# Designed miniproteins, single chains, continued (3): the designs that were tried, part 85

Each design is a single chain, and the fold is of that chain. pLDDT is the mean over its residues in the fold that is shown.

## One batch from the design tools (miniprotein)

Design m11129
Fold by ESMFold2-Fast:
Structure m11129 (fold): chain A 118 residues (1-118)
Amino acid sequence: MTAEEYKKKADEIAKKYGENHPVALFYKGKAYLLEDKYEEAIKYFEKAVQIDPNSPYAPEAYTLMGYAYLKLDKYEEAVRYFEKALEIDPNNKVAHGLLAQAYRKLGDEEKAKEYEKK
């Protein structure tokens, strides 16, 4: 899905349910992420999970916030958000792989290997 497709999806949801609907904010964050606008993406994801922390999109939002922090070389923040994603879904393979990558960037190769295991 393209950034334009995510923007259209966000606008559709915002039109029906309001501009501060957590799902609309989540898709807005995904659109900015695809445009490599990582700081903007984080702001939208953060607002989405603050409004509805129990949203079905919250685990993915935390994973994508961690990814955005990883792209900004903010590895400690990336670890925190991947850990939040894994608290909700312990079997999230994407969050495990990205958490391992973040630990490698922090120089913790042993911790990284722990999260790469099946």
Scores: mean pLDDT 84

Design m11131
Fold by ESMFold2-Fast:
Structure m11131 (fold): chain A 55 residues (1-55)
Amino acid sequence: MSLEEIEKGLADVLKLAETDPRLAALLLRQMAREVESIDPELARKALELADELLA
């Protein structure tokens, strides 16, 4: 995935979080898994955001 694709996906997930935070958290965890080999710090931040949505 390109950085622009990741940023767009993150924005879409944040909008989804307003109506379904559980689904948004699931998608963030899936994105983290997909980007872990490319950018492990981005993957970690996505997991942190998922945890915040479920708090």
Scores: mean pLDDT 77

Design m11132
Fold by ESMFold2-Fast:
Structure m11132 (fold): chain A 119 residues (1-119)
Amino acid sequence: MVVVTESGGGTVKEGGSVTLSSKVSVAAEDIVAVSWIQEAPGKGGRGVASITAQGKVSLGESVKGRATISYDPAARTAYLHLSDLQVEDTATYYSLAAVEVDGVIRMVAGEGVQVTVVA
């Protein structure tokens, strides 16, 4: 069974920062990519950031210049750092791990962490 363990989140003041982490329970060679989506009531899911096992990064337009994503294969952990937070960044953030199991790529979601930005 593949497990994604997430940490971070909480309540932060506008202009502050948060770091979210996602640890994947499979061997490092079976991890293809890790991505984050944000989901806010009434706005649907939006892509925030992704990183492949080869270190290729993609950032969502709303967070460019404010987001850094990294991956540590030894720890099997991806990190998303968000700075200069705005009230509009208030959302549940879900990590998605693309993993290879028995020759098939599967998407495994974490349970999500809440980030609340207050003025």
Scores: mean pLDDT 84

Design m11133
Fold by ESMFold2-Fast:
Structure m11133 (fold): chain A 56 residues (1-56)
Amino acid sequence: ADEYFEKGVEYARKKEYEKAVEYAKKALELDPNHVRARVGLKEAEEGVKEEKEKKE
């Protein structure tokens, strides 16, 4: 779970928010009580919305 969460954080920092969401979801699938993964998922989803606007 932690490994997937860390990869998600790295992708978010690279503005690869869709990948960050994928890894955060994987972390939560392994550990549904992973608080950091839940917070990271929410933040990554916001990033996906913003990135979609820039990508067009």
Scores: mean pLDDT 73

Design m11134
Fold by ESMFold2-Fast:
Structure m11134 (fold): chain A 79 residues (1-79)
Amino acid sequence: MKELEELVKELQELVRETVELAEKLNDKETKLEAEILEGLAGILYGVSKITGDESMLPQIRRLKKEVEELKEKLKKKLG
């Protein structure tokens, strides 16, 4: 559970950074995509907390990678 909790906190911080960057670039689509990924991770974390099942860990890691890709996409628009 601790690893899952830490991963979700890392994902939330990454989403915050991605949303801030998207807002500066007026990229409403990427902002919405990041917020959707955060919502999905929150649902998976909630289910894991209720069931005690850490099998959602790989899926949350995948969602974090998708947010990282969105942030890199925004950085490429700056360069």
Scores: mean pLDDT 81

Design m11135
Fold by ESMFold2-Fast:
Structure m11135 (fold): chain A 103 residues (1-103)
Amino acid sequence: YGREGLLLFKEGKYEEAVEYFKKAIEELKDDPLAQAQLLTYLGKALLKLGKYEEAIEAFKKAIELEPKYAEAWKYLGEALKKLGKYKEAEEYFKKAKEIEEES
């Protein structure tokens, strides 16, 4: 299910990718890691569409499911930077780096 969304994302079809990622997330309710990964891709697609607040929500949910998923912390920082929240963005970039260095 997430594979179709990833192909659409790679093709720049971000609106269609969002729909597929949302469907895949609903179907993987019993797999927190898979949900966190798909929520992170959903957030990335939303960032490409300029939907920064929705992207932040997706990344925060990914972090709630998998706090050690460094990519979600990194992209949360990117979304906050797009909203001009530079200080908050720096804190999340620092957290992502700390997690990556523990891996």
Scores: mean pLDDT 83

Design m11136
Fold by ESMFold2-Fast:
Structure m11136 (fold): chain A 74 residues (1-74)
Amino acid sequence: SEKERLRRAVRELMHEAGERGYPLEVLQAIADIYRAVVEEGISVDEAVQRLNELAEKYPELKPLVERALEIIRS
């Protein structure tokens, strides 16, 4: 399902960012999106918007965000 792909995409983004040792500020920004997806049940469109905003704020995340967006679109 689309919601299941969204949860998987954000979870994988969080895991990979943690494994790469990104700063706590970056990890917290990703965790905020994950919380909104899992706890608040935001729409796929809203989650995509937040992921794009995350990549604009932290350009170093662009490859990971692109991967997450590809999972969502599958």
Scores: mean pLDDT 85

Design m11137
Fold by ESMFold2-Fast:
Structure m11137 (fold): chain A 70 residues (1-70)
Amino acid sequence: SSLLRKAASYYSASNINKVGADVSKKLAEEYKKDPSKAELAKEYEKGAEISKEAAEENLKKAEELEKEAE
């Protein structure tokens, strides 16, 4: 089914963005320990939130396509 293949692609995109969010959050926490990197920490914290949102949107799309294929 083309729908299941498309769903798999969205699941992959969700997982990639979830990993990206987790990594960015860890980098933000690490950079927060150094006052000279405060702006960099804020940038990664914002990036983590954007990636988390993208992961949730891609997961929802994957679930919708999988349900449609049933």
Scores: mean pLDDT 88

Design m11138
Fold by ESMFold2-Fast:
Structure m11138 (fold): chain A 65 residues (1-65)
Amino acid sequence: SATEQRVAIHELSELLELAKEKNLSEETIELVEKALRYAQQGNVQEAERLAKEAKKLMEEEGVSL
């Protein structure tokens, strides 16, 4: 739905800002950017899958989520 897409875009945009602010790895940042791109294209399911992977990498890099 349009609501789910907007929520995903908002949350992923905030996650991307956090990753950049914390100077996380290029791999982690690129994964969040890829998730955001899928959300912007309306593929919310793939965006959520990639977001889960990105969050795991962020936690491994010491970010508390």
Scores: mean pLDDT 85

Design m11139
Fold by ESMFold2-Fast:
Structure m11139 (fold): chain A 101 residues (1-101)
Amino acid sequence: SKADGALEMGRFFENLGKYELALKYYETAVKIDPKNADAWLGLGNVYLKMEEYEKAVEAYKKAIEIDPKNATAWYNLGLAYRKLGKFEEADKYFKKAEEIR
C-alpha cells in the first residue's frame, strides 16, 4: 500500500539517523492509513530518539489502541514515561509488556 511505502521510507531514514526525514515519512504513513500501528510505533521511536517524550507517549498510545498485543509498543511507552520521571506509570506499562510476551 502507499502507507507501507511511506512506512519503509520512514524506517530507512530512521536507520540513517535522519530523524526529521523519518518523521515526515511516518507522518505521511499515518495520514494515509491512521490504523497502521507500525507507523505510529515508528513515530514514537523517532520522537523518543529526539527526546520529545510527550510526543513519543502520544504516538505509542495510538499504536497500542490499534494493536494492544504489541509488547514492544507497551515497553517503549514505559521507557518514554520513565524519561518523563513518571515511574509508577512506566512500571505499569513495563508489566503490561511482560504479560503480553
Scores: mean pLDDT 90

Design m11140
Fold by ESMFold2-Fast:
Structure m11140 (fold): chain A 74 residues (1-74)
Amino acid sequence: IREKYLEALELVAKGVEAYKEGNYEEALEYFEKAKKKFLELAKETTDPELQKLFLGFAKEVEKYIEKVKELLKK
């Protein structure tokens, strides 16, 4: 799961960078990919603290997804 976790973090970083640049469609794509990986990590772990952590990250990424979707609703 370490590799998937690092990939999820990298996707969040790319999404944040795209968001800062005003590239909202690119940011949305990265955030959606990151959310999927965090949800997969939560399903794969048997550690309740890690599951809570991964679900927490998925929720934070979802907030960014919602912000980006609102910006794209023109």
Scores: mean pLDDT 82

Design m11141
Fold by ESMFold2-Fast:
Structure m11141 (fold): chain A 96 residues (1-96)
Amino acid sequence: MERLEEILKKTPEEKLPNLEEIRAFFEKAAEIADELLPEFREKVKEIFENSKSYEEFLKKVKEYMDEVLAKMKTLEEKFGAMLALEEAIGELWLEK
């Protein structure tokens, strides 16, 4: 449902943020993603090893993400967490 496009659309109407402000947001989110990535790699691998089907894996990953997002207060933190999760899943898929 809510993706990156919807987050960007919630930008304040009064003044469109300049390119530097947008870049600072993504740089901060990337820093948070790098910090979270090791924990997410371990957790995603654990969920994968304990899942019997792709549907079960996705359900458990969603439950974990819902818990993580509930602890985060800023958009940068939430976006960073989503980036870290996507990277952890991608790396797991490449380890076939």
Scores: mean pLDDT 74

Design m11142
Fold by ESMFold2-Fast:
Structure m11142 (fold): chain A 76 residues (1-76)
Amino acid sequence: DLQAQVDAWVAAATAELQELAAAGVPRNELQVRAATALREGLRRVAAALAAELSPEEAAAVEARLAALEARVAALS
């Protein structure tokens, strides 16, 4: 179940960020870690969707996500 996998990943990432915040990690470092976790999550979702889709549909989704990641990176 894709939703269950996403929910589990979000819960784990949230718990890690909360522990780091409680330990006094600076906000800017937390933002970098959150952005990294988001990119990793997007790639995991793309891979899970690729398993459910045809090869052609999976390639189109991956291309769209790669374009979005490139756009986000360009803003940094």
Scores: mean pLDDT 68

Design m11143
Fold by ESMFold2-Fast:
Structure m11143 (fold): chain A 79 residues (1-79)
Amino acid sequence: SREEQLEKSLKRIQEFEKRFGFDRTLEMIRLALEEVRASTATPQDVIVLEAYLKFLETRNDPEAKELAEEFQRLLEEIG
């Protein structure tokens, strides 16, 4: 269940990138980070955050690396 939800979330991010490009995908991910920081994270939010982190970690890009570090810190704060 959790692994299936993570994989589905990751595929949605990859499809967004195919449609809108990498830079817009980073923008979307940054907005998602801000939204979660402004509210109480649900278990579903945690899965989506893990999918964003996994996506960012696959990219050899400085901006993606910095954003991945921010997601990692947020996930550590959530517990």
Scores: mean pLDDT 82

Design m11144
Fold by ESMFold2-Fast:
Structure m11144 (fold): chain A 120 residues (1-120)
Amino acid sequence: MKLTKLTVTVTLSDDGKITVEAQDENGNKVTVEAEKLSDTEVRVRAESDDGFYVEAVLHDVKPGDTYTLTVTIDEKGNVVKGELRRNGELLPDSHFVEVRAVANTPEARAQQEAVRAALD
């Protein structure tokens, strides 16, 4: 089973400007966007032509800091591992990040929504 490792780097400047970049383990370009939700929360979306879509919400984001999110995704778009670093230091607590990933197909996204509804 093929695994894809996605790395997303988010930099928040002192003036509140967000810079975001993403790359898979093979060096392929990933379309990425970031949106400031609050003074401490940033939403990141990454989409790949290789067939995955990742959405993450970063919590407790501070101006001047750089955040690196590494997500390992299987061929079906499932997240099998996630890791968040702040200024190169591992953040061990999952409350700093929420991650959702799916295969970049309508069927895979519908399947994940159905599974999410069933878990409530």
Scores: mean pLDDT 68

Design m11145
Fold by ESMFold2-Fast:
Structure m11145 (fold): chain A 84 residues (1-84)
Amino acid sequence: MKVRIGVRQRDGSWRYGVVDLPASMTVGDFLQTIRDVVRPDDFTMSLLRRAFESMGYALDQVLSASQLRGMLRQLEKRGLVRVY
């Protein structure tokens, strides 16, 4: 499934990319995909990683497409991402 994702930078600007979400992937692979496609600043990548840790997700944890969507909604509620 293709999803347009915006990520808020430290300076308040937004960077955007299109992510093709598979049926499942690890949290680490998802963070790497965001880095590669959206290219957030290092501060913002650190915030995203801490957000996953606060939600109880380990980097090697495999998430389904449903869990990935739930996670994106939580990041959107935190003002860190926008999903289109």
Scores: mean pLDDT 82

Design m11146
Fold by ESMFold2-Fast:
Structure m11146 (fold): chain A 65 residues (1-65)
Amino acid sequence: GVLPSLEEIRKLIEEDREKIDELDPEEQELLEKLIERIEEYIENGDLEGIEKLLREEVARARAEE
């Protein structure tokens, strides 16, 4: 599989932030928490940590449908 670079991850976060206003307030809060954690991983250069976190959060979001 192809992992995005740290720069590509930052761009994805920026795009996701533009879409946050289209979500319910509860979902916005969850995404803000996710973004905060991803930003911390980006500062540390931990791509594997970011990938794992994103996969876990996506799975959780799908379960809450």
Scores: mean pLDDT 66

Design m11147
Fold by ESMFold2-Fast:
Structure m11147 (fold): chain A 70 residues (1-70)
Amino acid sequence: EEKGAEAVRRLFELRVRAAERGELSEEEEKEAEELGRIVEENFGKKTEEALKEVEKELLELRKKRAAERA
């Protein structure tokens, strides 16, 4: 459980970083892929999908804010 919780936190950090920078380095992408497997294994695919949905919502909010300032 603790291993899974740490993986979720790290994966969330990487996804937030991707949203901020637009992309991840090759090493960070490999780490995110490995962490995604750990999260799926410990919490199931639904939890991994929920984390991706949060990232998607953050990206949409950022796009809306940029459009409002354009």
Scores: mean pLDDT 69

Design m11148
Fold by ESMFold2-Fast:
Structure m11148 (fold): chain A 70 residues (1-70)
Amino acid sequence: SALKEQAKAEIERVLEKAVAAGLISREEAERLFREFVEKLEQAKDDKEAEEITKEFLERLQRLGVRRLLA
């Protein structure tokens, strides 16, 4: 769905900024992205996809990347 593709692009952008800022390694960013995509692909509808994306963004916030979402 368009929402799932949009969510993947958003998370990838956040992770790219986190790597550029030195907050996480490239390897860790790739691992986190794979984990997110696996969960997102299991979402049966847009509501579940939004929930998964929200929870993952909250996880990234705990890693100190929240300032890169602005």
Scores: mean pLDDT 78

Design m11149
Fold by ESMFold2-Fast:
Structure m11149 (fold): chain A 55 residues (1-55)
Amino acid sequence: SMVERLKAIADTLSKEELETLARVLRHEAATSTDPEVRAQLEEAYAYVEELVRAL
């Protein structure tokens, strides 16, 4: 799924790149018109936020 691919990419990123990705995902989730896509983006955002907190 898109979420699994985003999580895999996130695992390779630095803290600075993760913070940038988190901002992008939050913006895209807020502007998405498709509720399924929005839910997937929100799940990816939550995962990235957890990674940032752990670093």
Scores: mean pLDDT 85

Design m11150
Fold by ESMFold2-Fast:
Structure m11150 (fold): chain A 64 residues (1-64)
Amino acid sequence: MPSIETLKARREELEKTIEEIKKKIEELKKKGDELLASVLETVRNSIEYLKEELEKKIKELEEK
C-alpha cells in the first residue's frame, strides 16, 4: 500500500498536469480551436476526478 507521502506526491503531480492542460485549453480557445479545447476539457475533468479520489484516499489513511 502506498504511503501517505507517496499519495501526496502523486496529488502534486496531478495538480501540475491539470495546470498544464488548463494552459493548453486557453491557448486553443485563443486560436479558435474550440473542438480540441473541448476534448482537452474532458481530459482535464478525468484527471481532476483522479485527484479527488487521491484526496479521499489520503483523508481515509490520515483518519486511521
Scores: mean pLDDT 81

Design m11151
Fold by ESMFold2-Fast:
Structure m11151 (fold): chain A 85 residues (1-85)
Amino acid sequence: SHMAEEMKRLATENRDVLAAEALERGFASLQELADHYRKEAEQHIADAKALLAAGPDDPVLRSRALAHEIVAQLFRAMAEEAEKR
């Protein structure tokens, strides 16, 4: 999706911000921050699947599921960027 691609680019350009955030939030390492973001992504993927299961042909539920998928992709991009350090 267009938004997910933009957010991945912003995450890549802001590596120093991720390092500062990890320290400020009390994570012992960027790996712990990455693990946290991956857990958030998994939850959003699960929420998207639940919405699609509840109404596969409902345009409102499909739109909400897409939003969760976009947020999950953002968290995955943030995790990958944190792990590069």
Scores: mean pLDDT 77

Design m11152
Fold by ESMFold2-Fast:
Structure m11152 (fold): chain A 68 residues (1-68)
Amino acid sequence: MEEVRKFLEEYIKEKNLSPEERARMEAFLRWAEQRGLSLEEVKKELQTYEDARKREEALRPVFEARMA
């Protein structure tokens, strides 16, 4: 897990994420630790998360209107 933590810390620094995005990455790290994911698996999950996030962002106006 140390390599996973270091990888995510470097990712946060390089992307210059906002405090909210940093909190989300920290939550992702905790989730990965709970599941016992390897560095390779974490990289795949992060890529999937980024893809899903981009997809969700495209649908955000629809979801916000529906949830209101």
Scores: mean pLDDT 66

Design m11153
Fold by ESMFold2-Fast:
Structure m11153 (fold): chain A 70 residues (1-70)
Amino acid sequence: SLAEKGREAADLQAELLRQGLSPEEAREKVEAKFGKLSEEQREINREIAEKLRKIGDEFQKELEERRKER
């Protein structure tokens, strides 16, 4: 589905960024694997990547809270 494809593309882009690739390099590798993305697809991928980043931040907060408890 479009949502699954978008999430996979966003996951790959986020992983490549974590590995130290530039945003342009990460996007080019994603487009090489999934094909050229439409403007709408790029926007969806950006939103998914932002949501994944927020989830990571919440997870880090939870780990810090648990570390202080134990």
Scores: mean pLDDT 70

Design m11154
Fold by ESMFold2-Fast:
Structure m11154 (fold): chain A 126 residues (1-126)
Amino acid sequence: GDYEKGLELLRQEKYEEAIEYFSKAAEKGNAKAWNNLGKAYLRQGKYEEAKEWFEKAIELDPNNWRAWYNLGQAYFNQGDYEKAIDYFQKAIALNPTNFQAWENLAQAYEKLGDLEKAKEYRLKAL
């Protein structure tokens, strides 16, 4: 279906085509498509659009740890490390085995100069 085609195109780094298929899937009621639509925009560096779609995914499912994690990445990439930390912490609270979120949390603290917290959280990523 449209969602599965979007995932294949996203893997192939064909972000504009992935956006088309995820948009079609979302319009047909596939709630998972909103997060992946945001992810395609994130991969293009379109951080404002990415945030809108991740927020939509969270509105539909507040337990969607992937959307919280991806929202954190969008803020991190814009240099808003304090908001990135808040969203990564929400993702980790929902899924503590998201080791990539622990590493990104450590990187955000490192960017803020908190090297001790960066070391602590990086150890949790292992």
Scores: mean pLDDT 89

Design m11155
Fold by ESMFold2-Fast:
Structure m11155 (fold): chain A 76 residues (1-76)
Amino acid sequence: MEEEKKKLKKETIELLKEANVPEEVIKAIEEELEKAIEAGVPLEILKKALEDAKELKKMGPLDAEKVLEEFREARA
């Protein structure tokens, strides 16, 4: 379980770095992801958000603000 959480965070950070997102924004997204995990959001939901972000990146520039909102919404 903890290894799966670590993998999810690593994949999210790698995606954001590949999309040339600023470090400050990457930190904000990482913090929201950690909060969602701590709040008990199922990893499957968080993985879906990451998968959606990967698809969006293929179609155009990655909207990092929208990714942040998705992780925040998953926690709520």
Scores: mean pLDDT 73

Design m11156
Fold by ESMFold2-Fast:
Structure m11156 (fold): chain A 82 residues (1-82)
Amino acid sequence: SEAERRAEALLARAEELLARAIEAVRAGDLERARELYLEAARLKAEMERLAREHALPPEFVARLEQRFAAAEARFEAALREA
């Protein structure tokens, strides 16, 4: 569906932002890393709202949430190693 495509696009963008946040951490730019993380979190929240509004399949939403959690875990690991 269109809503499913939009939800996946929002999450893909959030994953890209978290990858950039990891690069910012490695570069020592913690301010930029935080900005990118907050933008990724905002996109995740938008995806969750879209999923509720359009009653997207629970298994589809769970898969997207697991992908975000994995990307966030990688970001948090990078922060601990910094």
Scores: mean pLDDT 90

Design m11157
Fold by ESMFold2-Fast:
Structure m11157 (fold): chain A 63 residues (1-63)
Amino acid sequence: MLSEEQIAHYREAFNKLDKDGDGVITREEARAFGLTDAQIAALDKDGDGVIDFDEFLEAVSAS
């Protein structure tokens, strides 16, 4: 379980990666943050190449 401080940190990181403010980041941006290719593939269930904040938070909380 992530602490409130950790969630705030990841939200800030996600917002910085989400330059367009559309609520999603690319697989390349997620990998640059430190997610593994396996984690990214598991989150990108529909294969569209984007990850929303809930999926991003799930990956970092599982690590």
Scores: mean pLDDT 73

Design m11158
Fold by ESMFold2-Fast:
Structure m11158 (fold): chain A 70 residues (1-70)
Amino acid sequence: NALEELRELAEEAARRLLEHFGLPESELPKVTEALVRTALEDPEALFTLLRGLVPEEVLERIRELIERLR
């Protein structure tokens, strides 16, 4: 399921964002949902945000999942 895999990758990216910005883990569900929404509405904004925080192979996998969900 492409959406389920996208959500799993978004949650991992959200954890990295929370750690990077010093935000509490209570924000994890909200940030995860925001990343999933951004992936579907504005994928370039998502890639700009995640570049440098996740490996390129993860970004490529996210791109593939977004293309399958469109």
Scores: mean pLDDT 81

Design m11159
Fold by ESMFold2-Fast:
Structure m11159 (fold): chain A 71 residues (1-71)
Amino acid sequence: MSEETKKTVLAVGYTLLGMAHYEEGDLESAKEAFEKAIELDPNYSIAWKNLAKVYEELGDKEKAEEYRKKA
């Protein structure tokens, strides 16, 4: 697997982990997982969409809107 493909696979994994934390209401762990996914693959739009949702729930409307634009 190329380094690019490895990073995308890991980004998907972290995004799924973040989604699980979000569904449990653990917004801090969800945020950390989605941020890791974006660090690994900034082009993985699903991670940006989910990070925007976390910031919305945390009350950071400005960051939520910025991250929605990245998706």
Scores: mean pLDDT 82

Design m11160
Fold by ESMFold2-Fast:
Structure m11160 (fold): chain A 105 residues (1-105)
Amino acid sequence: LLELLASPDPQVRIAAGRAALGSPSPEVRLAALNEIAQLPREVRLALLPALIEALKDPSPEVRAAAAKALASTGDPRAVPALREALKDPDEFVRAVAAESLELLE
């Protein structure tokens, strides 16, 4: 599945990203977010709704990675969700959300 994120077909990359972000494994979701952050902007923008949902993930590591991936999109549609992440119970997630907002705003 994560190997499909390296596919030359952007539609395959988008489908693989959505599937990986929906994985029951937090390790797979975290790995997917780290890979998605390195993909072309068009693929990251297609995954924007899934990235925003990842900010609500039960794993704080996944939420922090989602905030970083959202910053990499450069898309202001991420701003409201990142502002909510400033209230996250995990201090590292709050710090990453603040840094991500500085990059977008």
Scores: mean pLDDT 80

Design m11161
Fold by ESMFold2-Fast:
Structure m11161 (fold): chain A 96 residues (1-96)
Amino acid sequence: MKIDEKEINRALADMLLALGKKAMENGDYDTAIEYYELAIKVDPDNAEAYLGLGKAYLKRGEYEKAIEWFEKAIQVDPDNEEARKLLEEARKKLEE
């Protein structure tokens, strides 16, 4: 069988998402952003990578950037409830 480039890219994106999540848990938000940006480059349809970027920017207090990435996550996956909830949280932070 032909190796599907899309399957390889999804596996790479999943690995990068796991590394980004670990960086987030360690408070390494800059490192998390780098991993999530790489995940988007290998699989641009990966809503979880956009969600991860939004979470990292939210933790850095960059609420406007967080909103942009959560909106992108929702554009890719409109049924992503976590992205919608975090988008509302980021918008509330801008009001404070």
Scores: mean pLDDT 84

Design m11162
Fold by ESMFold2-Fast:
Structure m11162 (fold): chain A 70 residues (1-70)
Amino acid sequence: SDMEEVLEASEHIRKGLEAYEKGKYKEAVEHFVKAFELIGNKELAKKLKELYKKGKYKEAVELALKILRG
């Protein structure tokens, strides 16, 4: 159900934030992409994947964090 997807997305956000705090930007982006795909934010997930493919992991993390903070 949609609820299970939201809970799984929340877990990926938590893991992404932990990776970010450890300076593991690539791992952080991988978790944020999965989270945004699960909650249906397809445009943001696509943008993060494009930055990931270019090796711009820190920029991708900063974009994800900006959206998560509002």
Scores: mean pLDDT 87

Design m11163
Fold by ESMFold2-Fast:
Structure m11163 (fold): chain A 85 residues (1-85)
Amino acid sequence: SLLEKLKEIEKKILEALKKAKEGKFEEAVEELKKALELLKELNAPEEVLKELEKLIEELEKAKSVEEAIEKIHKFAGLVQEFLKS
């Protein structure tokens, strides 16, 4: 169902945040990539998907836990804005 996919997206974002706090940036990236695939299945607009992909690329280049957390929070914020629309 739509609701179950939304719960999985939230779960992936929370897992990414947990991994980032542990300094596991590659694992955080993998969780956000899974969230992005679920958003593609929900037919999220191409502009939103491109912005989310850019945040994942920025997370891959993150050099600190603080930077990684900031990118994940921006990813979560964009997802929340899309879902409220």
Scores: mean pLDDT 87

